# Ledger of designs, part 6: designed miniproteins, single chains, continued (3)

Each design is a single chain, and the fold is of that chain. pLDDT is the mean over its residues in the fold that is shown.

## One batch from the design tools (miniprotein)

Design m8189
Fold by ESMFold2-Fast:
Structure m8189 (fold): chain A 67 residues (1-67)
Amino acid sequence: SVEEEIRRVEEEIKRLADRISDKEEFRQKANEVIAQGVAELAAQGASVEELNEFREHGKAKMEELLA
């Protein structure tokens, strides 16, 4: 489900923050992970609304960890 994939991307972004101290490198890798998740959900037939919800949650977690 989209909710499960959102939880996965948030946990993956959190793990990136734990491993990567450089903020620019972290931002690049987090955006890459979000883009990969969007592509996978789109391939599974997710709606535009579901893809946008996934992106927004991923971006919010990234921005939270950059603060």
Scores: mean pLDDT 87

Design m8190
Fold by ESMFold2-Fast:
Structure m8190 (fold): chain A 68 residues (1-68)
Amino acid sequence: SLEEQLRKALETLAANPYDPLAREFLKKMNIPDEVFSEALSKIRNAKTLEEREKAIEDFVKKVKEYLS
C-alpha cells in the first residue's frame, strides 16, 4: 500500500539520510522537503518506540492530505 511505502521510505531515510531510492521515491511524490525533514527530526529525537511510531503515523497522515 501507499502507507507502507511511505513508512518504509521514512524509516530507510531515518537510518541513512542519503539513501538514493528512498529520496527519489519521496521526490517523485512531490512531498515538500520541510515535511519529511520535520518527520526525520521527530524520529531521531524520539525517546520511546511510541514517540517514533507517532512521528511516522503523523508523517503518513500529512502526506495523504497533500495528495488529496
Scores: mean pLDDT 79

Design m8191
Fold by ESMFold2-Fast:
Structure m8191 (fold): chain A 55 residues (1-55)
Amino acid sequence: MAEHEVEVIAPTEEEARKKAEEVAKTLESLGLKVTSIEIRKLPDGRYRATVRFLS
C-alpha cells in the first residue's frame, strides 16, 4: 500500500477541519484508509489541513 496526502486550505480552523473531514469521508467511501488528519496554522493566518491515506 502507498501513503498519500491531500491538503486543503481555509481561512479558519473550523472550515479547514470541516473540509478535511469531508475529504476523509469521500476517500473512505472509495475504499481508501484515512490514517490521519492534521491541522496547522499558516504564517498568513490561514489554516492548512493535511489528510493522509493509504491506497
Scores: mean pLDDT 83

Design m8192
Fold by ESMFold2-Fast:
Structure m8192 (fold): chain A 55 residues (1-55)
Amino acid sequence: SDEEIAKLQKQIVEAGKELAEAEKAGDSKKVEELQKKITELQQQLLELMGLPVPK
């Protein structure tokens, strides 16, 4: 649904901001965690839109 798509997009943006902050701080563990989270959110967004999920 449009509401679920908007929610996922917002979560991706917020996670991206946190990733930028973690990179600036040199927190490699948090960077790895946030990169995985963003990838998962992007895959969920693609699935919700009926698009193929990349391997």
Scores: mean pLDDT 82

Design m8193
Fold by ESMFold2-Fast:
Parts: sequence; structure tokens; C-alpha cells
Structure m8193 (fold): chain A 72 residues (1-72)
Amino acid sequence: SEKVLELAREALELAMEALKKAETLEQINRAIGLALQAIGLIFEAEKLGGTEELLREAERLLEEAKRLLEEV
């Protein structure tokens, strides 16, 4: 359950970072979309009592969002 909360915090931090880097709207929108998708997976993992595969997919989406923000 702590892993779920940690990933949710990371997703929110990425969304806030995307808003601060409002220099290219398309790239930012993609990063926000990935972070929101990760939040959805984290919520589903919490509801199911935590599944490693859902949490790993959320981590992958968050890393992809980070990569997109680094390109801005």
C-alpha cells in the first residue's frame, strides 16, 4: 500500500512539473496524459489490494512522462 501512495505522489509531482514547463503544449499534454493514466493504474492497484504488474506499468508510464518533460 505504501508503494501505491509513493507512485501516486510521483505522478502528481510529474503533472505539476509539466505545468511549470509550459513551453510546448503538445509535449506537456502527452506527459500529463501519461501521468493521469499512471494514477488510474495506481488507483486500480489500491482497489485490488495491490498488484505488482499494475504498479510496474504505472512506473513505466511515469518514466515515459519524465522523458517527455526532459525533451521540453
Scores: mean pLDDT 79

Design m8194
Fold by ESMFold2-Fast:
Order: sequence, then structure tokens, then C-alpha cells
Structure m8194 (fold): chain A 67 residues (1-67)
Amino acid sequence: SSELHKKLLEKIGEILRIIGEILDLERQLATETDPARIAALQARIAELRARRAELQKEMQAISQELQ
């Protein structure tokens, strides 16, 4: 099960990186006034949130295998 634990830690690491990127983009969005750049930031945040949700599902599956 060390391989499953490694996969879990890798996914946790990716989720933490995604959370950091979302927070940085949200800070940019708070001060952005260009509609095209606002749209691009919102699209990127949406992509990252979707990826985070998918990783959370994958982590849940691994966690169930470890029990």
C-alpha cells in the first residue's frame, strides 16, 4: 500500500498547488478592469476548480482502497 500512499500524497500536492494558483488568479481578478482579461481569468479559475474536483474524487477512491 506504499504505492497507494505515494499516489495520495502526489494528488494532495497537486491540489495544494491548484488552490495556490486559484488564490493568485482571484487576487488578479479583484484588481482587473479589462473585460477580455477578466474573462480569461474566470475561465482559468473554472478549469482549475474542475481539475481540483476531479483530483478530490480520485483521492476519495484511493482512501477507500486504503481502508
Scores: mean pLDDT 87

Design m8195
Fold by ESMFold2-Fast:
Structure m8195 (fold): chain A 58 residues (1-58)
Amino acid sequence: KIGINGFGVVGSAVLQRAKTLGIEVVAVAEVNPEKGAEIAENLKDNKTKVYSGIDITK
């Protein structure tokens, strides 16, 4: 159960592939604030909106 946390609208792998393929990611949601911040930092040059610390998936 440890390390299973990580449910959100978009996962890191999916996000990375979308970016590589030139697919625009409009929004990303991650329950964990720290993970959300990391994703936001990775996408700071993109118009993608990042939501963190919210539980919209579960």
Scores: mean pLDDT 51

Design m8196
Fold by ESMFold2-Fast:
Structure m8196 (fold): chain A 104 residues (1-104)
Amino acid sequence: ELEKLVAELEKLRAERQRLIDETKEASYNAAYYEVLSKFYEKIDPKLAEEYRKLADRYRALVEGNIAAARGLSPEWLAEAQKAADEGYKEGVKKATEDIENFLK
């Protein structure tokens, strides 16, 4: 019985960590492709459109994960929002670095 309770708590912790990790990664990709889409608008409009579609898809995943966290608890919501913010900042940074390297 105690072993069963411990297993259920570990499963809940794993599900929470998965939500946080997925939210951060999706936010990173949304930001990354959004920046690339804007950069390529005048250079390659077709590629810019494909990157915009990718950014929209990842943004929808972030919004879905935040909505799910909101339904669970204020603590999960706060962690999901923090993960989204961190992912976004890292995605913008990476896209900027990749653009700077392309322009060399």
Scores: mean pLDDT 87

Design m8197
Fold by ESMFold2-Fast:
Structure m8197 (fold): chain A 59 residues (1-59)
Amino acid sequence: SAALEEGRRYGDLGVGYLARGDSAKAAEYFRKAAEGYRRAGDEVGAQGSERGAQTAAQS
């Protein structure tokens, strides 16, 4: 679905920003990924992305 693809795209962006040390942008994109996964009904993906955002925000 478009929502699942959106979640994956934002998740990839979050990982990319985290790898570059941009924790603020990583947290933003992980939150967007979680929203996409939730709309797609992928609760596991949503929870994983929310944890990614939490970890990035604490960096």
Scores: mean pLDDT 85

Design m8198
Fold by ESMFold2-Fast:
Structure m8198 (fold): chain A 68 residues (1-68)
Amino acid sequence: AAQARRDTLVANARKAAEILADKLSPEELGSLSKRVEDAIKQGGKESGRQALVDEAERVVRAQFDADA
């Protein structure tokens, strides 16, 4: 039950991050976090998009693990 809930929250966070990244310019996307800005500088908007998705997943997983 807990694992299934975690997986659902991670999937939802990843999808939300993808939708947000697709709506933003590279400049707007880079303004969200230093990690995303650095990813854009290295590999363009697609790298920034992936970094945002990965960060969203990591935040949700860390929050869930802290609450367990």
Scores: mean pLDDT 79

Design m8199
Fold by ESMFold2-Fast:
Structure m8199 (fold): chain A 60 residues (1-60)
Amino acid sequence: MKTLEATFDSVEKAIGAALAAIGIAPEAKVTVKGNTVTVEGDLSEEQYAEIKAILDELAA
C-alpha cells in the first residue's frame, strides 16, 4: 500500500488536488481534512508518480 499526503495553502487547492487524485486512481481512498489531502491505496508506480506530481505542483 502506498500513501501520499500534502498540505495546501487553501481548501480550494486541497479540493482541486483531491479531485485530480480521484481521476487518476478512482479506486484509492482520498481524504480531505481542511487543507490536507491524503491518498491511500495499492497505487501503481505510474499512478503514484502522477498523483505526487500534482500534489507537489498545487502545494507549491
Scores: mean pLDDT 80

Design m8200
Fold by ESMFold2-Fast:
Structure m8200 (fold): chain A 71 residues (1-71)
Amino acid sequence: MKKKAVVLVFSNPTPEQRAEGHELLVKAEKEGDIAYSYGATPEERDKALQEALEKAKADPNVEEIEVHVFD
């Protein structure tokens, strides 16, 4: 069965965005999806996002990629 990859990048998240990211991670674990979580500086955000997308795309079990950026 192909899975969804959930990509979360935190560069400068608000408390509400941190809570939202945590809920997304919990949901991914519960549903058996793959979760990628990255802390990055604002300057490194795009690089971290690209690296996460490359990892998700390289996984043959990943059919759908869902991206969340918290700044």
Scores: mean pLDDT 75

Design m8201
Fold by ESMFold2-Fast:
Parts: sequence; structure tokens; C-alpha cells
Structure m8201 (fold): chain A 75 residues (1-75)
Amino acid sequence: AAAQAAAEARAGVIGERANKDLSTLTDEQIEAIADALASLYGWTPEQREEILAELRKAKEAGENLLSAVKRIMDK
């Protein structure tokens, strides 16, 4: 229950920000999103570093969170 509840709570953080342009988010918020995704999908630390780098690039491009996550997950 605890692990699933934590994953769902972190998915909620992602969901609340899905419609936000990543350029409006702080680096701390982007790191929190990367942590939430890593917890939700069981990614390794190396995979988390890759997603964090991609999210930072998406922020520079003004991409929204949902679009960035979908693009990353398609790889």
C-alpha cells in the first residue's frame, strides 16, 4: 500500500503540472518531476539522469510537461 500510495501521490504532482509550460517551472520542480517519474516507472539512477537532462532541454524549448514526457517515453 505504501509504495503504491507514494507512486500515486508523485503521479499527482506530475498531473497537476501536465498542462504547465516547463519554462514556468523551477529546476527544483523539474528535479521533483524526474524523481516522481523514476519512482512511478522504477527507473535506474542512470535513467533518471537521462530524463532530468531531457526535461531541462524541454524547459529551454518551452515544451509542456505532458509533451516532453510523451516524447521521452517514446524512446
Scores: mean pLDDT 69

Design m8203
Fold by ESMFold2-Fast:
Structure m8203 (fold): chain A 120 residues (1-120)
Amino acid sequence: LIIVDPEATEEVKETAEKVKENLSEYNVTLIEAKKDVNGAKILFDITSKKYDLIVLFTSGGLALGLAPVATEYNIPMIVVDRDNTMKKEHKEYLEKKKNVKILFNATTEEIIEEVKKILA
């Protein structure tokens, strides 16, 4: 499951699409968390669908809401902070989660490599 923050730049959204295109051997669902779509809908979809991996393009609170659910369901989660703007407190919280990995300023290739390593 790939989730893109509604506040993400166009470049970040294009990166998410390229990651999806390069993972054609997997069943990839890409959800853009659009304006007026709250985290609860995403959480319900995750819990109902049992995804093997979550890739989250965000620097904000969306990661904080999803990390506990990913941990509870033992789903690995990659948080992609492309702009390196995540608050220090949020970074420290997420880095303590055993199933969460944060990629700062990562290229499309680096994101794809990390996904393939986790799913291997």
Scores: mean pLDDT 75

Design m8204
Fold by ESMFold2-Fast:
Structure m8204 (fold): chain A 80 residues (1-80)
Amino acid sequence: SPPGVPATLEIVEEFAKVLPPRNAGDLAAEAGDYLASKGDYEEAAKLYELASRLYEQAGDLERAARMREKAKEAREKAEK
């Protein structure tokens, strides 16, 4: 991210410190979906990876696996 401006990932990571892991995972997943819709696939992939880790912490292995697949797809689109 540019110096002095927090990236969406950095903002979501700060909220993850105060939210339950499931809610933080939902926030990261929604932010990832939003950035993917804008074509920002590299940051979307990082947000999906964060969401996967947060869902694992919440014990939601199904959502965690789904987020890993979304992260892989976003990375493939970023690389072209």
Scores: mean pLDDT 82

Design m8205
Fold by ESMFold2-Fast:
Structure m8205 (fold): chain A 62 residues (1-62)
Amino acid sequence: MQYRVTVVSGKIFNTRTGRVYEPGETLLASNVRVREDGMLTATDAAGNPLLADASGVRVEPV
């Protein structure tokens, strides 16, 4: 399933490319999971792993 992930506060890190998404940015991602430590993991459209603080992002199914 694909999700729209929006940065509300904080940042999203692309751990393969080093790209950082700032507040107000949005992207499409799959494999969205929230860990017990509050970290969100996901995969972008190119297959890159993403990492964020789950409290700082909005996730919506598309």
Scores: mean pLDDT 85

Design m8206
Fold by ESMFold2-Fast:
Structure m8206 (fold): chain A 105 residues (1-105)
Amino acid sequence: DTAQLYADIGLAALKRGNLEVAAWSTLLGAQLALEDGKYDLAIELVEAFIKAAPDHPLVPEAYTLLGLAYLKKGEKEKAIEWFQKALEVDPDNDLAKYLLEKAKA
């Protein structure tokens, strides 16, 4: 399972403080988990990354991915909160803008 492999790499990297390996592997693992319908795994990976590295440049992308995971679970209000948070950090995030409008519909 490729999603689980990247999840294991990312969580191990977070524990060791290797934030660059953690950023790449947790976010890629979360994307693959979303494609596989493993929404709770995607949420776990993204939340772990945000908690460990709240000031990382990829945090707006992480917020967008977390919102998408909640949207796919049918948790519309939670999805909207995360897309709004992504846009507060990066107002030019076109994906977050698109997904926010889709979530409000």
Scores: mean pLDDT 86

Design m8207
Fold by ESMFold2-Fast:
Structure m8207 (fold): chain A 59 residues (1-59)
Amino acid sequence: GDNLEGAIALLDDPSPTVRAVAAKELGELGTEEARAALERALDDPSPIVRTAARAALAR
């Protein structure tokens, strides 16, 4: 997987598609920091990002 810092930074991208990809990458990392970032993504305004974060947390 990609670097944790980079994946977290992508969660602030203006594109919901990019943020959804970042959520999947954080799920692959599986660290405590990645999990915390995914929990924040559950409150994202875009439903596609929230769905990706829930899927990533289920891994």
Scores: mean pLDDT 80

Design m8208
Fold by ESMFold2-Fast:
Structure m8208 (fold): chain A 83 residues (1-83)
Amino acid sequence: SLREEGRELLRKAIEALEQGKYEEAVELARRALELFERSLGPDHPEVALALSVIGAALAKLGKVEEARRLYEEARARAEAYLA
């Protein structure tokens, strides 16, 4: 399923982030994000988590403003889910 494929990609993204492979983490997490949005819609916690992982990796790459925007978007999508 798209959701299960997304979960595997996100797991690999988090592992890449932990190993300092930040560019790989961004690529894997962006792919997970696409699959989660297609399977769960835009306002699901798994979508917010994927956005947060992309943000964390971009922050490590020095893209602080892009990371900030992604964290704000992740929070907004998580808040929409709780409404």
Scores: mean pLDDT 87

Design m8209
Fold by ESMFold2-Fast:
Parts: C-alpha cells; sequence; structure tokens
Structure m8209 (fold): chain A 61 residues (1-61)
C-alpha cells in the first residue's frame, strides 16, 4: 500500500510514529496523492529547512 510506504519514509526521516500516522491520515483525508519519490524529496527538504543553515556544519550534508 502506498500509505505504508509513506509512513516508512516519515519514520526513517526521524518523525515519531504518532506524527507519521497523523500526517498519512491527513493526506488520505484531503485526498492528496504523492508518489514515493515526490514524498521522499518533500520530507528531505522539510528536514533540511527545519535544521536551518547549521545542518551542513553538524551533519556534513
Amino acid sequence: SNTEKLKEILLEAGFSEEAADNIVLSLKDFGITLSEEEFKEFVEKVKRMAAGGKADARAQA
């Protein structure tokens, strides 16, 4: 199921199980459909933005 893959991507990105479940439920409720690739890129960008300009200095990425 696409929903299961999205949840796994969120968990791997460092979201809690509760947060991942709520995000996936919200996407389903609003009828939003994202490919696995699109969602993975989105989560990566959000994670980097949340870390701010020090992300590269701390994670070397």
Scores: mean pLDDT 69

Design m8210
Fold by ESMFold2-Fast:
Structure m8210 (fold): chain A 65 residues (1-65)
Amino acid sequence: SETFESLKKRAEELAKKLNNEETMQKIKEIVEQYKATKDEAGATMRLAFIILELQKEEEKKKAEE
């Protein structure tokens, strides 16, 4: 899905920018789960949640810098 791939790319880019290896691993797990289950709605929701958490981390880093 274009929506899933777009969110995956955004989540990966943000996690890489923040050097968040734990979140990169979670993104990989979501991708593998989607490949196995074909649950696009669930995978998309999990990626959206990951992006939200990464945005919070980015905001905290900006405030502390």
Scores: mean pLDDT 81

Design m8211
Fold by ESMFold2-Fast:
Structure m8211 (fold): chain A 67 residues (1-67)
Amino acid sequence: MAEREQRIADIRARLHASADTIVAADVKDGRISTPEQAEAERARLHAAADRLAPQTLDGIEWSRAQG
């Protein structure tokens, strides 16, 4: 039980870190020109990561069960 929750938390943290890196790159490349746009895009990607993290773990667990 605790292991599954920890794995979801780890996946979520990694997806959040990836999202932050993407937003930083978009700011550097001029695709995002204001701090407000950067915050909005981070929030959007973080929300998507929160939804995807349990599904990502379920996909990994399913794939392992098939092997």
Scores: mean pLDDT 78

Design m8212
Fold by ESMFold2-Fast:
Structure m8212 (fold): chain A 80 residues (1-80)
Amino acid sequence: SLEELNAAVQRLLGEIQEILRALFEQTKKASPEEQKELIKKANERIRELVERTSKTVLSPELAKKIREQVDETIKYLNSL
C-alpha cells in the first residue's frame, strides 16, 4: 500500500541519515586514507540497505529511483 511504501521510505532515509552522521563523526579524527575507507564502507552499507528494502517493500521502479538518487548524492560528495 502507499502508506506502507511511505513508511518504508521514511525508515530507509532515517537509516541512511544515521549512517552519514556516524561517518561524519568518524571522519573528524581520521587520516585521509582512513576517510576514503570509511566513505567506501558507508557507501556499501547504504547500497545494501537500499537493495534489502527494495526486495521487501519497494516497487522495482521506486527502488531504482532511490538507488539513482543515492548514487548521484555519493558522486556529488566524492566530487567535493
Scores: mean pLDDT 73

Design m8213
Fold by ESMFold2-Fast:
Order: sequence, then C-alpha cells, then structure tokens
Structure m8213 (fold): chain A 63 residues (1-63)
Amino acid sequence: SEELEKKRGELIRSIEDPWRRLAADEALRLLAEGVSPEEVVERLVRDFGLSEEEAREIVEKAA
C-alpha cells in the first residue's frame, strides 16, 4: 500500500550509514518477496557483514 511504501521510505532515509541503508533496502525487498524474517537476518549477516543483532533490528523495523 502507499502508506506502507511511505513508512518504509522514511525508515531507509532515517539511517545515516549508507551501508546500513543498502542492507535495509535489501531486507525490505526480501520480505516483500516472502522470504522469512529469520532467513533475511542470515542473508544480511552473510552479504553485508552485519552483526546478528543489527540485522535483526533492521528486519524488525522493516516487518
């Protein structure tokens, strides 16, 4: 929905670190494709080098 897209855009803009912004954008994409939150966390840790705690925070805010 338009409201969800706006809220997600605001989340990405609120992240000052460009690398974390890319990770948040990827998390939103994977969740929209139906990937489980747990698998998204694993992929962010693997592909972006984030800690599990950082990846979980991004996924929780995106879901």
Scores: mean pLDDT 76

Design m8214
Fold by ESMFold2-Fast:
Structure m8214 (fold): chain A 101 residues (1-101)
Amino acid sequence: SSELEELLKKIKEEVEKAKEALEKGNKEEAKEHIEKALEYLKELAKLAFKDDVTKEIGEILRAIGLYLDALLAIEKGNIEAAKKHLDEMVELAEEIVEESK
C-alpha cells in the first residue's frame, strides 16, 4: 500500500510539472515529465497486479494509450486536450491504487 501511494504521488508530481511546462510553452520539458509519469504508471501497474499478468498488461496498455493521446495533443498544439489526457493518467493511477486495496 505505502509503495503504491508513493508511486501515485510521483505520478501526480510529474503530471503537475508537465502541465507547468505546457503553460510556459516548453513542449520538450513537458514531454520529459510525461515520459516519467508513464514509467511510474507502468511500475504502479506491475506492482499492483504482480499476480495477474492479464490485468497488468491491460493497465500498461491503457497508460501507453493516454501517454500517446497527450503527445498527439501537444503536437497538434491543443494544450487543453493534452492537460485533459494528463488528468486521465492520474485518474488511471488512482483507480489502480484503489483496486489494489
Scores: mean pLDDT 90

Design m8215
Fold by ESMFold2-Fast:
Structure m8215 (fold): chain A 66 residues (1-66)
Amino acid sequence: SNEEKLRELEEEAARLLAEGVPEEEVRKRYFPLIKEAAMALGLSEEAAEAVAEYAIKHAREVARKQ
């Protein structure tokens, strides 16, 4: 499902951040993918961008606690 895909993308982003990949590079790769997955669920562009921002923020928190 697109919900499982969003979670998978967030977990992948967190792993890359934990491995020392720069946040800007991770954001450039994963933000558009998360946004597209959210829009595929029927969210507006504005709502999908908010979901992508939240997902990247949460990925940073997960990476810091690992």
Scores: mean pLDDT 81

Design m8216
Fold by ESMFold2-Fast:
Structure m8216 (fold): chain A 83 residues (1-83)
Amino acid sequence: AVTQEEIDEGILEIVRGVVKLLVDKGLPEEAAEFAIEMAERLLEQGVDPALVARMLEEIARYLEEAGALEEAERLRRRAEELR
């Protein structure tokens, strides 16, 4: 049976995958906006803030590696608020 934990983990993987595709296409602003929007929706659905913060930190790393430093900083700031 699929548990809520497995569903939450699966959704986080999908979000990370979409963000990576956007960054690889040269759309770091859209990637950051998508990540923040999804983080807010996940929190509204009762997903653990610590898991959402980890996702945002991982996405910020991808943005930073792509040279999108301002976008990465926005995600790190949001992740800090969830700690």
Scores: mean pLDDT 81

Design m8217
Fold by ESMFold2-Fast:
Structure m8217 (fold): chain A 70 residues (1-70)
Amino acid sequence: SEKLERLERLAVRHVLETDSDLLTREEALELLREAGFSEELIKKVEELLRKLGKEEVTVGELFEIVEEAL
């Protein structure tokens, strides 16, 4: 919950700075690190992103993937 709230704040900042809700895989993983998620969770999210074969995900898609990995 607390880390999800931090992730939401970081994602909002990304949208404001880039004028886009799209995150590259590298950007998404960096936001998870900054939000304080464990390396174990970050690895799970990275594996899920690779499995989807997407170079980019929306902020909403990232939140769904993180909630699934928790």
Scores: mean pLDDT 84

Design m8218
Fold by ESMFold2-Fast:
Structure m8218 (fold): chain A 60 residues (1-60)
Amino acid sequence: DVLAEIARNSARVFNPETGATELSDEARRLILSYMNSHADKSDEERIALAQEAAAAVAAG
């Protein structure tokens, strides 16, 4: 499951409204954009690319 793997390895931000840790909006958008740009690649490759994008958002 590509989305679950990405979510597990992506940046997470505490949401004070819900009291839960969630993916940041920027991380979610970047992940989805990256996945859609590489739809023809294997799930493993798309996960790696999405993780790179998510990590960049988290680090910034």
Scores: mean pLDDT 63

Design m8219
Fold by ESMFold2-Fast:
Order: structure tokens, then sequence, then C-alpha cells
Structure m8219 (fold): chain A 73 residues (1-73)
């Protein structure tokens, strides 16, 4: 976060930015993350890639996609 951009934001926007920095996203993977996970799966992503993305939304989406693929096979 740039200091110049911080100072130009309203107090409400500043509070939102602080919240985004302090807490990892705890929500279910977004449509964007799931789309990227499907792309990585097609490129041959494995459990190692899930480990490398640990703690990210994309890592959670990739784990879900790979788990579904294993159940189908």
Amino acid sequence: MELEEWLKMSPVDQSTKVSQQLAPPLTEPSREARRRAEELRRQGASGQDVADLHGTELGRALKEVLEKQRKEL
C-alpha cells in the first residue's frame, strides 16, 4: 500500500485497507480463483503446487479441483 494513496483515501477506505492487510481471506474461493485453479490443473498441477500456495485462496481452490478429479478417476 502506497503512503500517498493511503492519504488520499477517505477514512472509511483507509479502514477497509487495514482490514484487508491484517486478516487473510477466510471466505470460500472466488470464481476467479476457481477458474485459475482449473487452468493450473490442465497444466498438470499437483499436490506440491497446493503446498506452495498454502494459505492462499488459489491454493484452496486448487485443492478442491484436484480432490474432485481424484474422486472421478
Scores: mean pLDDT 63

Design m8220
Fold by ESMFold2-Fast:
Structure m8220 (fold): chain A 64 residues (1-64)
Amino acid sequence: SIEEKAKRVAKLAKEEGLDDLAKQIERAREQGLLSEETLQEVIHTLARMLGVSVEEVKKRIEEL
């Protein structure tokens, strides 16, 4: 589900020290503002911030 995926994305952001991003994802999830498109944008942002590929971020989310 979108909610479960968002929770995993927020967890990864928090584990990587991106607390502000994790907090923003959690607030958007609570407000029901997360779509598949928004989650993809967040994943791309995480990839840029961490200096890795989008595929690597998706793999890390799956391994959580």
Scores: mean pLDDT 81

Design m8221
Fold by ESMFold2-Fast:
Structure m8221 (fold): chain A 67 residues (1-67)
Amino acid sequence: AAAEEERRRALAQEFLKDVKKLVDESGPVNSELGLKLQEFIEKNPEKAEAVGRVSREDARRLAEELA
């Protein structure tokens, strides 16, 4: 029970860090950012799904980092 939640949080944190790094590296006003993010999610569906299953705060952070 708690172990599954903790594992999901770990995957979500990794996903958030990876997405944040991708956003930081791509820079602003970069049309390729969307494409890179799409590919990242496609290659890491487990991590993307984990974000949706963890706390609402983690989902908010992901949404902010995506923009």
Scores: mean pLDDT 61

Design m8223
Fold by ESMFold2-Fast:
Formats: C-alpha cells, sequence, structure tokens
Structure m8223 (fold): chain A 79 residues (1-79)
C-alpha cells in the first residue's frame, strides 16, 4: 500500500469512527444506549491514531469495520 493509499484508508476510517461516535452520543441522549458505547467509539479513535502513526493497515481496516458495525447498531437504536 502506498503512503497516499494509507492516508485515504485512515481518512475513511476516521470518518466512519466520527459518525459512529456522533450516533452513539445521540443514542445515549435518546436513552437507547449508554456512555460505554461512547467510550468504545472514543477508544476506536485513539487506536486509529496509533495504527496510523505505525502504518498498521490491517489494524486501520479492522477499526474501520468495528466503527461501521457500531454506527449500524446505533442508527438502528435511533429509529
Amino acid sequence: MSEEERERLVRSAEEVIERALEAAKEAVKAGVATEEDVRYAEKLREKLREAAREGDEFTIGVLAVAAAVLLSVMERLLK
């Protein structure tokens, strides 16, 4: 993977994580999720920063999938 491809992967993962974090915050506000869900999204953000610094494309991909799952769950709870 090129540096440019890695930067795009990191950016995509970051976008999904931020959307998941916002959805989790809204779900907590609506009373359908807990602060643990918000903390989980924040942990994904921390781990992404570390993986991006180390160039760990596998971990970046795993974190993006985890964030996408969290986002889907939170959006479903907010319906």
Scores: mean pLDDT 83

Design m8224
Fold by ESMFold2-Fast:
Structure m8224 (fold): chain A 87 residues (1-87)
Amino acid sequence: VEALIKKGEEGAKSTDPKEAVEGAEAALKAGELALKAGDLERAAEAARLAVEAAKVALKSDDKEIILKAIGIAIGGIGLLYEAGAKV
């Protein structure tokens, strides 16, 4: 879980949309795992990282990366809602 959150942080800080989408995917996975474990604070943290990394990926000119980033952003927002955080 910590390795996935770290990859999410790297993606959110990246200027490369490819690295950003990989980081967003890792952060979303970390959030899902934290939610299943009942760790709502960690789930919200990971979900926020997924959304931030997805925002970087949306700057891509690659339609596949953009579509993947949109899906991750929607998933991250849903996860934030389930964790009880304000979206």
Scores: mean pLDDT 78

Design m8225
Fold by ESMFold2-Fast:
Structure m8225 (fold): chain A 94 residues (1-94)
Amino acid sequence: SARDQGEALLERLRRILEEIRNTDDVERLARLLEEGMRLVDELLRVSTDKEIILEALNILKEGYMEVLRKTEDKEFILRAIGNLLRVIGMELDL
């Protein structure tokens, strides 16, 4: 079901967040954040469950906050945030 698919993607997002919390390697943090963004983009396309969507967005937000605390590459973070806002804007017609 669409809900089961959303919950599977959510479990993958939680694993990504755990890996972000447990590493200080900037290249690994960048890859994990990009994977998390791709998973949220996929989830927004396949799920209409508000609770699953909100949880996924909260996990992504936590991942961004953790990476921002651990990396000095503000240009990477700003580009990633800009890309996320553009994707959300397109999906929500903002």
Scores: mean pLDDT 75

